# Designed miniproteins, single chains, continued (3), part 64

Each design is a single chain, and the fold is of that chain. pLDDT is the mean over its residues in the fold that is shown.

## One batch from the design tools (miniprotein)

Design m10206
Fold by ESMFold2-Fast:
Structure m10206 (fold): chain A 100 residues (1-100)
Amino acid sequence: SEEILKDIEELLKLFYDELIQAVENGMSKEEIKKLIDEGYKKLIDFIESKVTPEQAEKLRKALKEFYEKLKSLIDEGKLTVEQVRKLYEEMLKKAKEILS
């Protein structure tokens, strides 16, 4: 379970680092939403292949909630580097709780 958690942590970090760069570079709302959709799909595909069905269901729900929060922040014009970092930390904490 610790190796799976580390892999999820690395995938989440890569996704959020890419998202931070996109925000800093002033990418369009449409381009940022595409990055979020692609990141979400990649994480879901990984999870469904590596964890138990019960853990997969809980992680899918948590990931969906966090991706929906990101999209809402974009639509409101409130997505900042600081908020991306905060959401990363919250998602990582939730993943650790589910995989414990």
Scores: mean pLDDT 81

Design m10207
Fold by ESMFold2-Fast:
Structure m10207 (fold): chain A 95 residues (1-95)
Amino acid sequence: MDDLYSLGPVLRSIVESTGETRETLTSGEIGAAIGQYILDNNLLKVNPEDPSKTLIDVSGTPLSKLADGKKEVTGEEFREAMAKAVKDGWIKKVD
């Protein structure tokens, strides 16, 4: 069984907006819920000249708190922000 994590209020509100009501989730389930939130809110900004430079518009969403105040982040920057959120206690492992 995968490790379970509890979410702080910012990430909890994002996950709950996708219809997920469980108090604890696996890392894969957290990633899937955040990805669904990005799609549901049309936050993905595809660069037609270079799809690898696709941006996530986090402005006006709770995700902006993870992005250190940036309006738009790359997928790599977003992954770094999520790793920082784990270290900062926004996601806590439940044992």
Scores: mean pLDDT 75

Design m10208
Fold by ESMFold2-Fast:
Structure m10208 (fold): chain A 86 residues (1-86)
Amino acid sequence: SDREALREAIDRLVEHMRKAGVPEEEIERLRERLLAELEAPRPALVERLERLMAEARAAGEEFEITSERDVLLGRLVLLLEELLKE
């Protein structure tokens, strides 16, 4: 199911961020926002998730994310987009 696939993608995102040393507070905020968007009807859900991920990336810059974490966030956005295309 699309909802289940997106939830799995969010879980993978969270695990990758955690392994990269992203603060738990930031991970929690991103996860909550992604889960909230998951309830939106499609195709609006896809558009909102893309916007939310871009917003999360920008917010991460405000918290002095290292270049390594920035690269990770970019890759995770691409992984989520790929999952949504399946």
Scores: mean pLDDT 58

Design m10209
Fold by ESMFold2-Fast:
Order: sequence, then C-alpha cells, then structure tokens
Structure m10209 (fold): chain A 74 residues (1-74)
Amino acid sequence: MTEEQLKKALELLERAEETGNKEDLAEALVLLGYDPEKTRAFLERLSEEQVKALARVLKKSVELQLERLKKKKE
C-alpha cells in the first residue's frame, strides 16, 4: 500500500465521516485492501450513523499508518 493510496483513503474517510456517504467509505475500504463486492454488501446494511462511526475509527487507523510510513522513510 502506497502513501498516496493512504492519503486518498484518508480524504474519502473524512468525507464519509461528515456525510455518511457509503460510496466514499466503500472506495476508501477498497483502497485499504478490502474486497469491493463484500465491502458494498456490508455497507448496504449500515445506517448513516454507523458509516460515520466506522469512517471515524478507520481515519484514526490510516493517520497512524501514514505516520509510521513517514518515520520509516526518514
């Protein structure tokens, strides 16, 4: 997974946290290495509130992973 993919995922997760948009969360999860079909099926069952909560948790995880990658290259 590249730093560019993690940054794009973070941007999508921030949008999903604010809006509850399932497509933004789905695209972020696919960028993070999750299966596209399973991700869409899973997200169809979630409420907007659950989408926002999941995006918030994943955003923190992606931020930590980006910091770890930056420290390894510097």
Scores: mean pLDDT 80

Design m10210
Fold by ESMFold2-Fast:
Structure m10210 (fold): chain A 55 residues (1-55)
Amino acid sequence: SMEKTDEALARLSRLFEEGKTEEQIRAEIDRISKELKDPGLAELLRGAYETLLRM
């Protein structure tokens, strides 16, 4: 759902702003995807993280 996606993106942005390592962020993406039982969400979050890295 949109609410789950928005929450997941907010968590990802927070981790990035906190200066977490790539390993920690990727592990958290996998954890969120498993919690929400949405494999498509992991793909979306990885794409968002790659966008943040290019900024």
Scores: mean pLDDT 77

Design m10211
Fold by ESMFold2-Fast:
Formats: C-alpha cells, sequence, structure tokens
Structure m10211 (fold): chain A 92 residues (1-92)
C-alpha cells in the first residue's frame, strides 16, 4: 500500500470505532448527550482534516476522541484509537 492508502485504512478504522461506540453509547446510555455531541464533532473534524491532508489536526482529533472514550470507560476503544494515531504519525 502507498503511504496515502495506509493512512486511508487507519482513518477508516478510527471512524468505524467511533461509529460503533456512538451507536452503543447512545442505545445503552453509556455516553452522556454532551459526550455524544463531542464525539460526533470529533468524527467530523477527522473527516475534514483527512480531506485537507492536515494529518496533524487529524491525529489531534483522534487522540481527543480516545481521551473522551477512556473517561467514559471505553478503555479498549481508547487504546485502539491511540494506536491508530501513533501509526498515522509514524507514516505521515
Amino acid sequence: LSKEEEIDVYVALALITLAITLWYGEKHGALTPEQLAELRRLADEIVEAHENKDYDKMIEAVRRAADLLEKAGFTGDARALRQIAENIEKIK
């Protein structure tokens, strides 16, 4: 895979992780309305930064989403997002 294609895969994995946690958190009350709104905003920021090839902004948004999920008790998902951010940072 090219560097751009590898980044695309990591962005897809981050967005899938956020989509699943948003769905589960909303349906089971595991995330507050404020946390749900912030995660949706961060997902939008990741997409926008990726489209603009602003990888530093994208990495920051992924890490902020991970921090929010860790505080909400989604420790495994937070760890996965941090690993994704680290992998993007190494190849950008």
Scores: mean pLDDT 89

Design m10212
Fold by ESMFold2-Fast:
Structure m10212 (fold): chain A 115 residues (1-115)
Amino acid sequence: VQLSEEQAELFALAVEALLELAGLEKVPKEDIIKAAKEDAEGVFARVKEVLESLKVSEETLAAFDALEAALLSDASLEEVKAAVRDFLEALRRDFGKELSEELRKELEERGIVLS
């Protein structure tokens, strides 16, 4: 399955948020988008391995599985955005950290507003 440009951008924002909250090295958004468009399933598998290595909650893993399912199906962009929001809120609970103002603004510009 090949992600649309909008789907790849939304996924890249979710990955950037994960890297920031986990204190991992930042990857350029363009590189994440390119990788996701070339091999979506492979990138999802790598992110899942990272989440498991970080020992995130079952809720966060379930939210990521829901995001993966939305991106690999005929889900609407609004459903993908909702899945990204759920995943990011679960990550914030696991790490006990807020996202940077810059990343929150990028998410808001895409219609993803975190509580």
Scores: mean pLDDT 86

Design m10213
Fold by ESMFold2-Fast:
Structure m10213 (fold): chain A 96 residues (1-96)
Amino acid sequence: AIEEAVEHAREAGRLAAEAALLNGDEDKAKQALEHGKKAVEAAKKGDYDKALEHLQKLSDIAAEVAKTGNPEAQKKALEALRKALEAAAYLYKAKE
């Protein structure tokens, strides 16, 4: 249960960072990686609310790139959003 949330959160952070880098935003890429790492750490500790908060923050970064980025950045951003939604679904199941 939690292992799936962790893997999807890790991938969401990586993809969001790649999207930001493709869009020329190194600062947003660093923020996405930090939020992904914090989501993974919180999920491993059973702090599902904190994990969801950090997933939301990296999703906000990816959503911005999806709206404003070049086509390659947009593709990666949409993939990041998909992975973040999958991670959130696993966290909500773990919270039940």
Scores: mean pLDDT 87

Design m10214
Fold by ESMFold2-Fast:
Structure m10214 (fold): chain A 91 residues (1-91)
Amino acid sequence: GTTINNIRNMMQQLGFPQSVIDTLVNMMQQMFSSDPDTSRVIIDKMYQIAKDQIDTLYNNGQISQSQRDFYMQKLNDFRDAWYRMIDRQVS
């Protein structure tokens, strides 16, 4: 969907390796088709992979601190939005 494409485009603009982008997109698709408990585990794993990749790009000097802060905020926003979607399914 549009949301997955928007996230893919952001990862490409950041300079994520294609293999990492493919992994995260695959995990997002699995999340949307999984039970709530499994989806929560997938979100946590995606968050850690994306955070580690952003930190790697920053530490290697490939992105600025302001870019790191911006994309970390976006990552937190996506995580929180997905947690809210899952919580609505179990409430």
Scores: mean pLDDT 81

Design m10215
Fold by ESMFold2-Fast:
Structure m10215 (fold): chain A 100 residues (1-100)
Amino acid sequence: SALEVLEEAKEELERLLADPNATVEDILKVVEKAKKKLEELAKKEKNPELKEFIENIVESLDKLIKNIKENKWSPKEAGEEALELLDLMIENLKKVEKLV
């Protein structure tokens, strides 16, 4: 599910933030993987409201990827920004899934 994809990405980002050898490319790989899985889930989603919500998450992750690349953030900065966004997405998705 979309929730499982976001929770897995969050867990991997938390591990990377604890690793002093983690690179920005490692952070980008986690976010890119989550985005691709969510794009596939959105294509299969039959509920139009939930589909639109997942598509909005994909757009937000795409913007995050661009910001990480453009701002040349450190691994810590990139990981912390990614975690904050994922936490917001997880909370919002839990609310939407209760309504559909």
Scores: mean pLDDT 84

Design m10216
Fold by ESMFold2-Fast:
Structure m10216 (fold): chain A 74 residues (1-74)
Amino acid sequence: SDELLERLRAEAREIALAEARELTDSEAAALELAAEALLARADWLLSQPPSPERREAAEILREHAEELRRELAA
């Protein structure tokens, strides 16, 4: 379980960006699409029965999305 959370910390941002870049050639659009995908996944996790692991996973995804939106705003 800790391995899954560590992978989310290390890889979720990069995977979301890679998937977004397949949909658009605009870096700004890719950042927004990636952030939206991460937030949607976090919201889905929080809609499931409560667990500490799901809450931590959702928090990690939200932190990644927030960082991408800060990068977009810069």
Scores: mean pLDDT 84

Design m10217
Fold by ESMFold2-Fast:
Structure m10217 (fold): chain A 87 residues (1-87)
Amino acid sequence: MKEKILKLGEELKKLALEAGKKGAVSVTTAIGLVLRAIGAEFDLEKLGDEEGAKKELISIAKDLYKLTKGVDPKLAEKAKKILKELE
């Protein structure tokens, strides 16, 4: 599970940065989502907290989906796909 969580965390960071770059979310929001994902990945790597990391990445994916669904449907679809893989 750890490898899958790290892979999905990396995909979420990439997607958040893409959303910021495209103006679908503010740069500050994009950076905030990336920092949250980094924190979850750090906790997984250092503390072994797979459940906590998974919950935080689910939260990030939900936030990214809500922020993008009205402005960039393709980014929203990618966020929803990551969310489904985390659930």
Scores: mean pLDDT 84

Design m10218
Fold by ESMFold2-Fast:
Structure m10218 (fold): chain A 68 residues (1-68)
Amino acid sequence: SELQELEDEVHLEIERIGSVASPEERQEVVRKYQQVVQRMGTLSEEEQIKLLREFLEELRERHRELLE
């Protein structure tokens, strides 16, 4: 499903960030992910997809910044 594919992509990006990020940066990413997961429990599937897409784009940008 699209929701499962987005969850998998989010986990891959968190792993990529974790391989290059400082402990403080890793902690911040984990904190943000926990906030996203908490919100998802009360959302429709369409809202969850939108939230995960927005979070995935944030993670991709952060990963790009860390590689510079």
Scores: mean pLDDT 84

Design m10219
Fold by ESMFold2-Fast:
Structure m10219 (fold): chain A 85 residues (1-85)
Amino acid sequence: MRVEEVVRARAAELEAQPVPRLRVTLRLEAWSPAGERVSVEVTALAGGPTREAALEAVAARLNELAETVAAEGLRYTMSVELEEV
């Protein structure tokens, strides 16, 4: 573990103080060009100093996931359910 990364992580924790605010259920179905199917369902807790911050964090992570799947050349569908904790 690098000291610089630890300091950065701690600074983010101090500023964000992640308190669980939203339960996020993500269902992703993806298909390769060969027609192989992958189905993933994940439940996670999203936190932040405010509910708005938690929503922004969820949106950012979902955008990164969509970009990653698109970069792999996969066709996909994604559904998201949000529930307040």
Scores: mean pLDDT 65

Design m10220
Fold by ESMFold2-Fast:
Structure m10220 (fold): chain A 73 residues (1-73)
Amino acid sequence: KVEEYARVLEEAMTPEALRNLRLGIAWLEGITDPAEQERLLNASARELAERYPDFMESVARAIRNTRAAKAAA
């Protein structure tokens, strides 16, 4: 579940990609409070999966599907 999503993101994404994902979530959620933005930018993959499970599930699924397609090709 949540831990599985965090694991998939940590294994498949570079630190830069994870940072960009955090920035994207802040933008999509309309987080304008500097303290909340800082908290989100420092959030672990597990914390992101806990706060945004549906979004993290979609990202993890996309990563798995992309890797499966590349491996099968």
Scores: mean pLDDT 71

Design m10221
Fold by ESMFold2-Fast:
Structure m10221 (fold): chain A 74 residues (1-74)
Amino acid sequence: SPAEEALARELEQIAEEVQKEAEERKLSQVEAARLFLERARALVEENKDRLSPALYQQLEDGLARLEEAIRRAE
C-alpha cells in the first residue's frame, strides 16, 4: 500500500541519517544500532494504526531482535 511504501522509505531515510551521524561522530556499531532502534521504534509506533497486523508484528519482532543484540553486545 502507499502507506507501507512511505513507511519503508522513512525507515531507509532513518538508516541513512544514522549512518551519516555515526561517521561524523565516530560512533561504534552498537551506538549507531541503538540510535537506529530508537528512531525506527518511534516511527513504527506512530504508524501502527496504518499497518497490517502481520507487518506490525514483523517490524516489532525485528526491532526486538535488534534490541536484544544491542544488549548482548554491551
Scores: mean pLDDT 84

Design m10222
Fold by ESMFold2-Fast:
Structure m10222 (fold): chain A 55 residues (1-55)
Amino acid sequence: MKPVKKEVDREDPITGKKKITLYKDKESGAWFDEGGVLEWAKREGKPLEEIVELE
């Protein structure tokens, strides 16, 4: 199965608009940015697929 993800436009006050990837947390259903999710997975010692909603 693939992680449930979406791209959103976020405004950066210095570099302008950029697209970021958001992943859905499987426990809370909240959306987190890719960097935050990867850091969370690293801290938990788990693969990304155990942290995020799949498909």
Scores: mean pLDDT 73

Design m10223
Fold by ESMFold2-Fast:
Structure m10223 (fold): chain A 70 residues (1-70)
Amino acid sequence: SEDDQIRQLIAEMQELISQAYALNASPEIRKQIVDIIDELMDLLREGKLTVEKVQQFVAQLRGLVDQTRQ
């Protein structure tokens, strides 16, 4: 189901966030992570969260993790 896919993708987001913090992400990267979480929470509250949107958040978080490794 879409709900099961969203749940799995949110778990992936949580793992990526944990990885960024384990890598001592900069304050600038942490701010971007917080902004992504805030957007996720707003969409969830409004019933507008989709699989495609969570996939976009996962892609953004992967980019931030990669940026932290530089």
Scores: mean pLDDT 88

Design m10224
Fold by ESMFold2-Fast:
Structure m10224 (fold): chain A 85 residues (1-85)
Amino acid sequence: SAEDLAEAGEAAARIGEQYFAEGRYEEALVAYKKAIELYEEAQKLGADVSEKLARAYENLGRVYEALGRLEEAEEAFKKAEELRE
């Protein structure tokens, strides 16, 4: 269901937060990308996940900043802002 996908997205985002806190930035990157994928699928099925998706993009941007990947960080932050309007 849309709710199951949103819940799975939240679980992936929490894993990303844990890896980020541990300085495990490549693993955090993978986890947040998975959260975004799951939230986008939930949104296609009618779930209201825009704020969760925006937070996932914002956190993805922070991971890219930590990795020194500043252009990708800027793109992720821009997507987060667009979702919040």
Scores: mean pLDDT 90

Design m10225
Fold by ESMFold2-Fast:
Structure m10225 (fold): chain A 91 residues (1-91)
Amino acid sequence: RKEALEKAGEELIAAARSDPSLTPEQKELIEKLVQAIVDGDMEAALEYARKLVELSIENGELPKDADVDAIAEKLVEHAKGLLEKRAEEIE
């Protein structure tokens, strides 16, 4: 079951790496975010999500007045849900 969650994380990271809309820096932050969630380190996950949102603002993908904390929290929640759902399916 830990193995299923790790497998789900590997699949999500691979999907992010193959996404042409993401920069190499965004892909690296997504990898760190997913790994933090797999490890159960929600504080680190939120930190990486915040950095990813800030990078998206810098790249012009999000407005400069975007609520970084609110978007980061939603991003972590969404990624965690995807990982948990996929882990149950992999079993």
Scores: mean pLDDT 80

Design m10226
Fold by ESMFold2-Fast:
Structure m10226 (fold): chain A 70 residues (1-70)
Amino acid sequence: SEEVLEEVRRALEAAERRFGPVVSARQAVDAATELGSASAAAAIHEAFRHLGRERATAEQVLEAVERGVG
């Protein structure tokens, strides 16, 4: 949903600000959890699983979520 996408964007921005332009699945999921969004955390987890990567840019993760991964 659009609301989940916005929460994912906020989580990825927080993780990127803290850890730099490339983030791990754990860093991104933890950021979503810290913001109180279980839905964003689940979406990010599925995006990393779909990408088959341990680390990715915020843009790559957001694009995977936008494509309806999950």
Scores: mean pLDDT 84

Design m10227
Fold by ESMFold2-Fast:
Structure m10227 (fold): chain A 85 residues (1-85)
Amino acid sequence: SPEDELTQFIKEAIKRLDEIDERLKKGEISPSEAYKEAQKIFNDVADKLQQLDDQGVVLSPETQQLLDEFVTRYLRLVDKSLRLS
């Protein structure tokens, strides 16, 4: 279903945020570069959400919880990137 595709997309997005956080922690990526990459991932998830909303798809509580996890991970990475800049 479109929601199952969104769920998989968000799981991959969380994984990508975690990879950026690890690279930032190891000094393999700059804070400004980490910020830009996190913002791109956020925009990709937002675009996917808009596509489902345009199709009239209502998200399950489980998908909403996964979104909340994604947003929390994103905000932590953004805050960390800004504090290190």
Scores: mean pLDDT 88

Design m10228
Fold by ESMFold2-Fast:
Structure m10228 (fold): chain A 86 residues (1-86)
Amino acid sequence: TKPVTRAFGPGEVRDELRRLTETVVKNMSDGASITVSGRDGRAIISHESGTFTEEGQKALEEIKRLVEEASREGHPAAASASAAVP
């Protein structure tokens, strides 16, 4: 299985989420995955498996901030990353 990243959001937020999901996928354990979405001004983790390095955790924290901000402004935003399975 190949690594997969997805990002959704308004304009510049989408571009930043895409960059951050690429950082997360490079810094997570094999077969790990995570999905974060913004709803009602909050960041929601709908799926999480595996472990993350310090860099991955920092990128994930930034993803949470961006989706939370977009959601507060009434814009849907989400990001997901899935690492390759060996």
Scores: mean pLDDT 81

Design m10229
Fold by ESMFold2-Fast:
Structure m10229 (fold): chain A 101 residues (1-101)
Amino acid sequence: MDEEIEELKDKIEKILKERGVDEEKARVISEILKEIILSLPEDNQKKVVELLKQILDTKDIEKLEKLKNEILEILRESGLSEDAIKFVREILDLIIESMVK
């Protein structure tokens, strides 16, 4: 799982950079997302990783919004603070915006 999370982080960072997000901002966003995922219980961690992979594989806005909401719900169920959930929402919105023209 740890190697899979690192690969996912690297893919997200690359996608953000390729779509015009500042290099430093892309790096920081990807690292914070990784830390949040690693803080989750193992079952929730696996589910979030799979949902993030699905986000990276689609350009359907409706499907992207649904996947985003599913991730945010898992984070709430995992006991993350509302501030942390808001931060992840903003990151996911940035990823989605970077993947859609």
Scores: mean pLDDT 79

Design m10230
Fold by ESMFold2-Fast:
Order: sequence, then structure tokens, then C-alpha cells
Structure m10230 (fold): chain A 66 residues (1-66)
Amino acid sequence: MLLDRQVHVPGLPAGKATVTTSDGTKIPAYVDADGVVRFSTEAEPGDVVTVTQGDKKVQATLKAAP
């Protein structure tokens, strides 16, 4: 079941990004002006994801949806 998730990546500029989950699943996403990425995934809170934007990449831990 896909659930809404957020990660905060304050070092990335607003724009298109790709979220890669720990199992290698790639999800198209977008970084907003506040450095927040919203996406739907089956990954659980506490899982580590990699947010990639061009040559920049940041690892972040999934938080429970608000």
C-alpha cells in the first residue's frame, strides 16, 4: 500500500529530483522551496532514502506522515 511520506533535504535547490529507497526503487519527486520532498512509497518510517538531483545526492531518514 502506497503511503504519503516526506523527507527534509535543506541542502538541495527546488526542482526535479529522484528518491531511491533502500531496496533500489526509484521514485520521481520534486524538491519544494523549503527543501521538502513529498512522495508515495511502501517504505516504512525509519528507512533511509537517497534523494538525487543532478550531481547532488543526500541521504535522509523517512519520517511518519503528519
Scores: mean pLDDT 75

Design m10231
Fold by ESMFold2-Fast:
Structure m10231 (fold): chain A 79 residues (1-79)
Amino acid sequence: SLEEELRALDARALAEMRARAEAMRAAGVPDARILAELGILAGRAAIEIGELLRDADPELAAEAIALGRARVEAALAAL
């Protein structure tokens, strides 16, 4: 179901962000760089959520994709 796909995506995205943050902190990466990298992952997750919602809720899908793209661009600019 769409709900199960969204739940799986949320779980995967959170696990990826946690693993990335832990690895970067262990490597002594500055917090600002960690935050930027996590921003990219969060933005990509929002885009994936939007793609899954395209048929069920086109308006929400478009908003999620736009916000996700903006988040990725902001995070890349902070690198």
Scores: mean pLDDT 88

Design m10232
Fold by ESMFold2-Fast:
Structure m10232 (fold): chain A 95 residues (1-95)
Amino acid sequence: VEELLKEAQELVKLAEQHVKLAEEYLKKGDYASAKRHASEGLALASSAIGLARRAEALSDPEMAKEAQELIERAQEIRERAEKVLKETDEKEKKE
């Protein structure tokens, strides 16, 4: 369980880094780079949710709370990534 939570935490951190890069590229008008990093962040966050849900199912109530917090963070990162993908699509159609 601890190993699953640690892996989920590392994936959440990596997903957050990719989403931050995607947001910066979107701000600069580099839509191709924004899409690449947003897609990577989305995939990493989805993987983190999977690992955290598995950890939650295998853990005691205290560790289940930590897993739930990771799921919530990863879901927030997914929403940010989806927003970048939507905004890049809209801006590309305008240009």
Scores: mean pLDDT 83

Design m10233
Fold by ESMFold2-Fast:
Structure m10233 (fold): chain A 63 residues (1-63)
Amino acid sequence: SARVDALTAAIRHLHNTQGFSPEQTARAARLAARALGLDDEQLREAIRRALDPDTAERVIEAL
């Protein structure tokens, strides 16, 4: 969905460009997902699409 794609791009930017830690990324992603009306499954999908598998797992664990 367009909203999942937007969240994916935002997560990628926060972690890769802004240097957010996994915990900071998880907090920001959770807030953004809530604002976009995305559920927990869509949030986890966006995280997995945005980041490498090891980093994605760390972000998901911090949710």
Scores: mean pLDDT 88

Design m10234
Fold by ESMFold2-Fast:
Parts: C-alpha cells; structure tokens; sequence
Structure m10234 (fold): chain A 79 residues (1-79)
C-alpha cells in the first residue's frame, strides 16, 4: 500500500537515511499511481511525495518528514 511506503519513508528521513527514504517515496508514488488511478487524493499524495523528495535532497529533513506524513495520510484516505 502506498500509505505504508510513505510512512516508512518518513521514518527513514527521521533516521537521516535520505537515500532509503527517497527510494520509498518513489515506490509509494508508483504504487499510488498504479493502485488508485484517477483518485484526486492519490494525485495530491503523489505531489506531496515529489515535494518530500525535493526537500530531502535539499537537506530540509523537517519539511520532508512533514510532507511524507501528509502524503501517507492522503494515500490512506484514497485506499
């Protein structure tokens, strides 16, 4: 489930494992696209996942965690 992948990504960001977090965010976005096509909530979760990757790459881990958690919450509502 996409929501689980986004939640795991948030945990890895909190642990400072940015590489693993980005992998999980990408997998969560792919899973949301495949399993929930046409869901507005899933589309918002994917956008938040993209923003989380950007902030994680910039080293803004606090913002990245917040966005990954919001993506997980929206994906869970779409599921």
Amino acid sequence: MASKLFRQAAKYIEEGNVEKAIELLERGMEEAHRSLPGSPLAQQAIKLGQEAIRYAEEGNLEKAVKLAREAAKLAEKAE
Scores: mean pLDDT 84

Design m10235
Fold by ESMFold2-Fast:
Structure m10235 (fold): chain A 70 residues (1-70)
Amino acid sequence: KVPTPEEEGEIATRAYRLDPAGFEQLNAELLARLAEIQAADLSDAEKRARIAEERRRTLAELEALVREKE
């Protein structure tokens, strides 16, 4: 099931509180990948699709971080 924006925000907040350094690392990596996608010669639709995929990947890593730290 696709998480809602509220659910994504909750996971991000929990990850940051449990491991601020790990959260900042994952966030920095996501922002770098998003910048690469925005700089690429792609259509707006392709950029949106790639951004959504990168966000899903980062969300899964944040969920794993929360699960490890509990």
Scores: mean pLDDT 78

Design m10236
Fold by ESMFold2-Fast:
Structure m10236 (fold): chain A 72 residues (1-72)
Amino acid sequence: SHMEEELRKLYRELLKKFADEINKQVSEKIKKDNINPSTDKEKYTELQNWVEKKAKEFYDELKRLIDELEKL
């Protein structure tokens, strides 16, 4: 249980760092492309799809690491 708690803490910190990085990039893209969620639905949808793609890539990598730990 203690080992699991330490792994969960590491997982949470990795997720936080990823979220901070993605939020920074999203904020930059919104400002650069002048995206308004209410008026620029197409650009906003493209941005959401980009975020989802990045999230899935990160999730897949984390899942592989977790799977390797379970093979112990």
Scores: mean pLDDT 78

Design m10237
Fold by ESMFold2-Fast:
Structure m10237 (fold): chain A 94 residues (1-94)
Amino acid sequence: SKEEIIKILREAVARLQEILRRLRAGELSLDEAKAEAIALMEELKKRLSDNPELVAMAEKAIANLRAARTEAEMEAVLISTAADLQAFIDELEK
């Protein structure tokens, strides 16, 4: 349902924001943050496999996460991915 998709996406946004917080606090290394964020996006892709737009967004996020080489690049990808998912939520809530 639309409500279930919104719930799953809100959980993903919150988890991305927590990864970002922990990375900024020095509680996660770059590699740990990357691994957790990729695992989250792979989980999202599986849970929403019937939505091709969300699958494509998750695949783009995974590619960007894999490409990130610095903490600053990782922060930018986490922020951008959370923003993309939030924009999708906002569109669904119209």
Scores: mean pLDDT 90

Design m10238
Fold by ESMFold2-Fast:
Structure m10238 (fold): chain A 65 residues (1-65)
Amino acid sequence: MSPYPVDIAPGGEVTPALEKFREYLSELFGFPLSDAQARQLAREHDFDGDGTVSAEEGRRYREVL
């Protein structure tokens, strides 16, 4: 298990957006994704490149998703 946040960026931490992205992909593929797989695919959907999504931003991302 990785102790570090998957959204590695300045001020990086586990964001709701990244968590939702992982769930979305898991549903799309029909199986749960690992952190490594989520990071790989998240690169294509890099939200801001900073990996710093506030709770406010995370809520909006969830609504759009």
Scores: mean pLDDT 50

Design m10239
Fold by ESMFold2-Fast:
Structure m10239 (fold): chain A 73 residues (1-73)
Amino acid sequence: SADVARMEALLPVLIAEAKAALPAELHPVIDRIADLVRRGILAPPEERQRLLAEYERLRAEHEARLAAAAEAL
């Protein structure tokens, strides 16, 4: 429970930092990743595995775009 509370407190800060560092075009990707993390915190193991797979897919799909945005900053 303490770990869940800590993650819930940190997640909005990390999201805000990511959005401040990245272009507005990537904000929906950040929001989607944040949604997957929030769902994963309370999910049973089987659902958590599915959410992790979706996160990995999104990360791979947007890897080049995220890297290009970071280089532009």
Scores: mean pLDDT 73

Design m10240
Fold by ESMFold2-Fast:
Structure m10240 (fold): chain A 94 residues (1-94)
Amino acid sequence: SPLVEIIEETFKEVKEIIKKNLPEEVAEKYIRGLDSALKTLKELAEKDEKEAVELAILVLRQVIQEMKKLNAPEEAIKELEKIREETEKRLKEA
């Protein structure tokens, strides 16, 4: 599914930013959460692609909010916001 591929690519990019910008133990926690969310999103995409898109966008927004709460570098937050904006556009056009 093109939708699932976009979500997988996006989550891979987000995980790399998390790894570079958070302490290892904190990064591992968020990466596990994203991997769990991705599994749920893949299952949901087979049943309801629109709901999967909405949930993927919600997860991305929640990750950005959590990174802000953890005082991640401003450059990392801006990169995540750019990824979210580009992904929301790609998912809506898919």
Scores: mean pLDDT 86

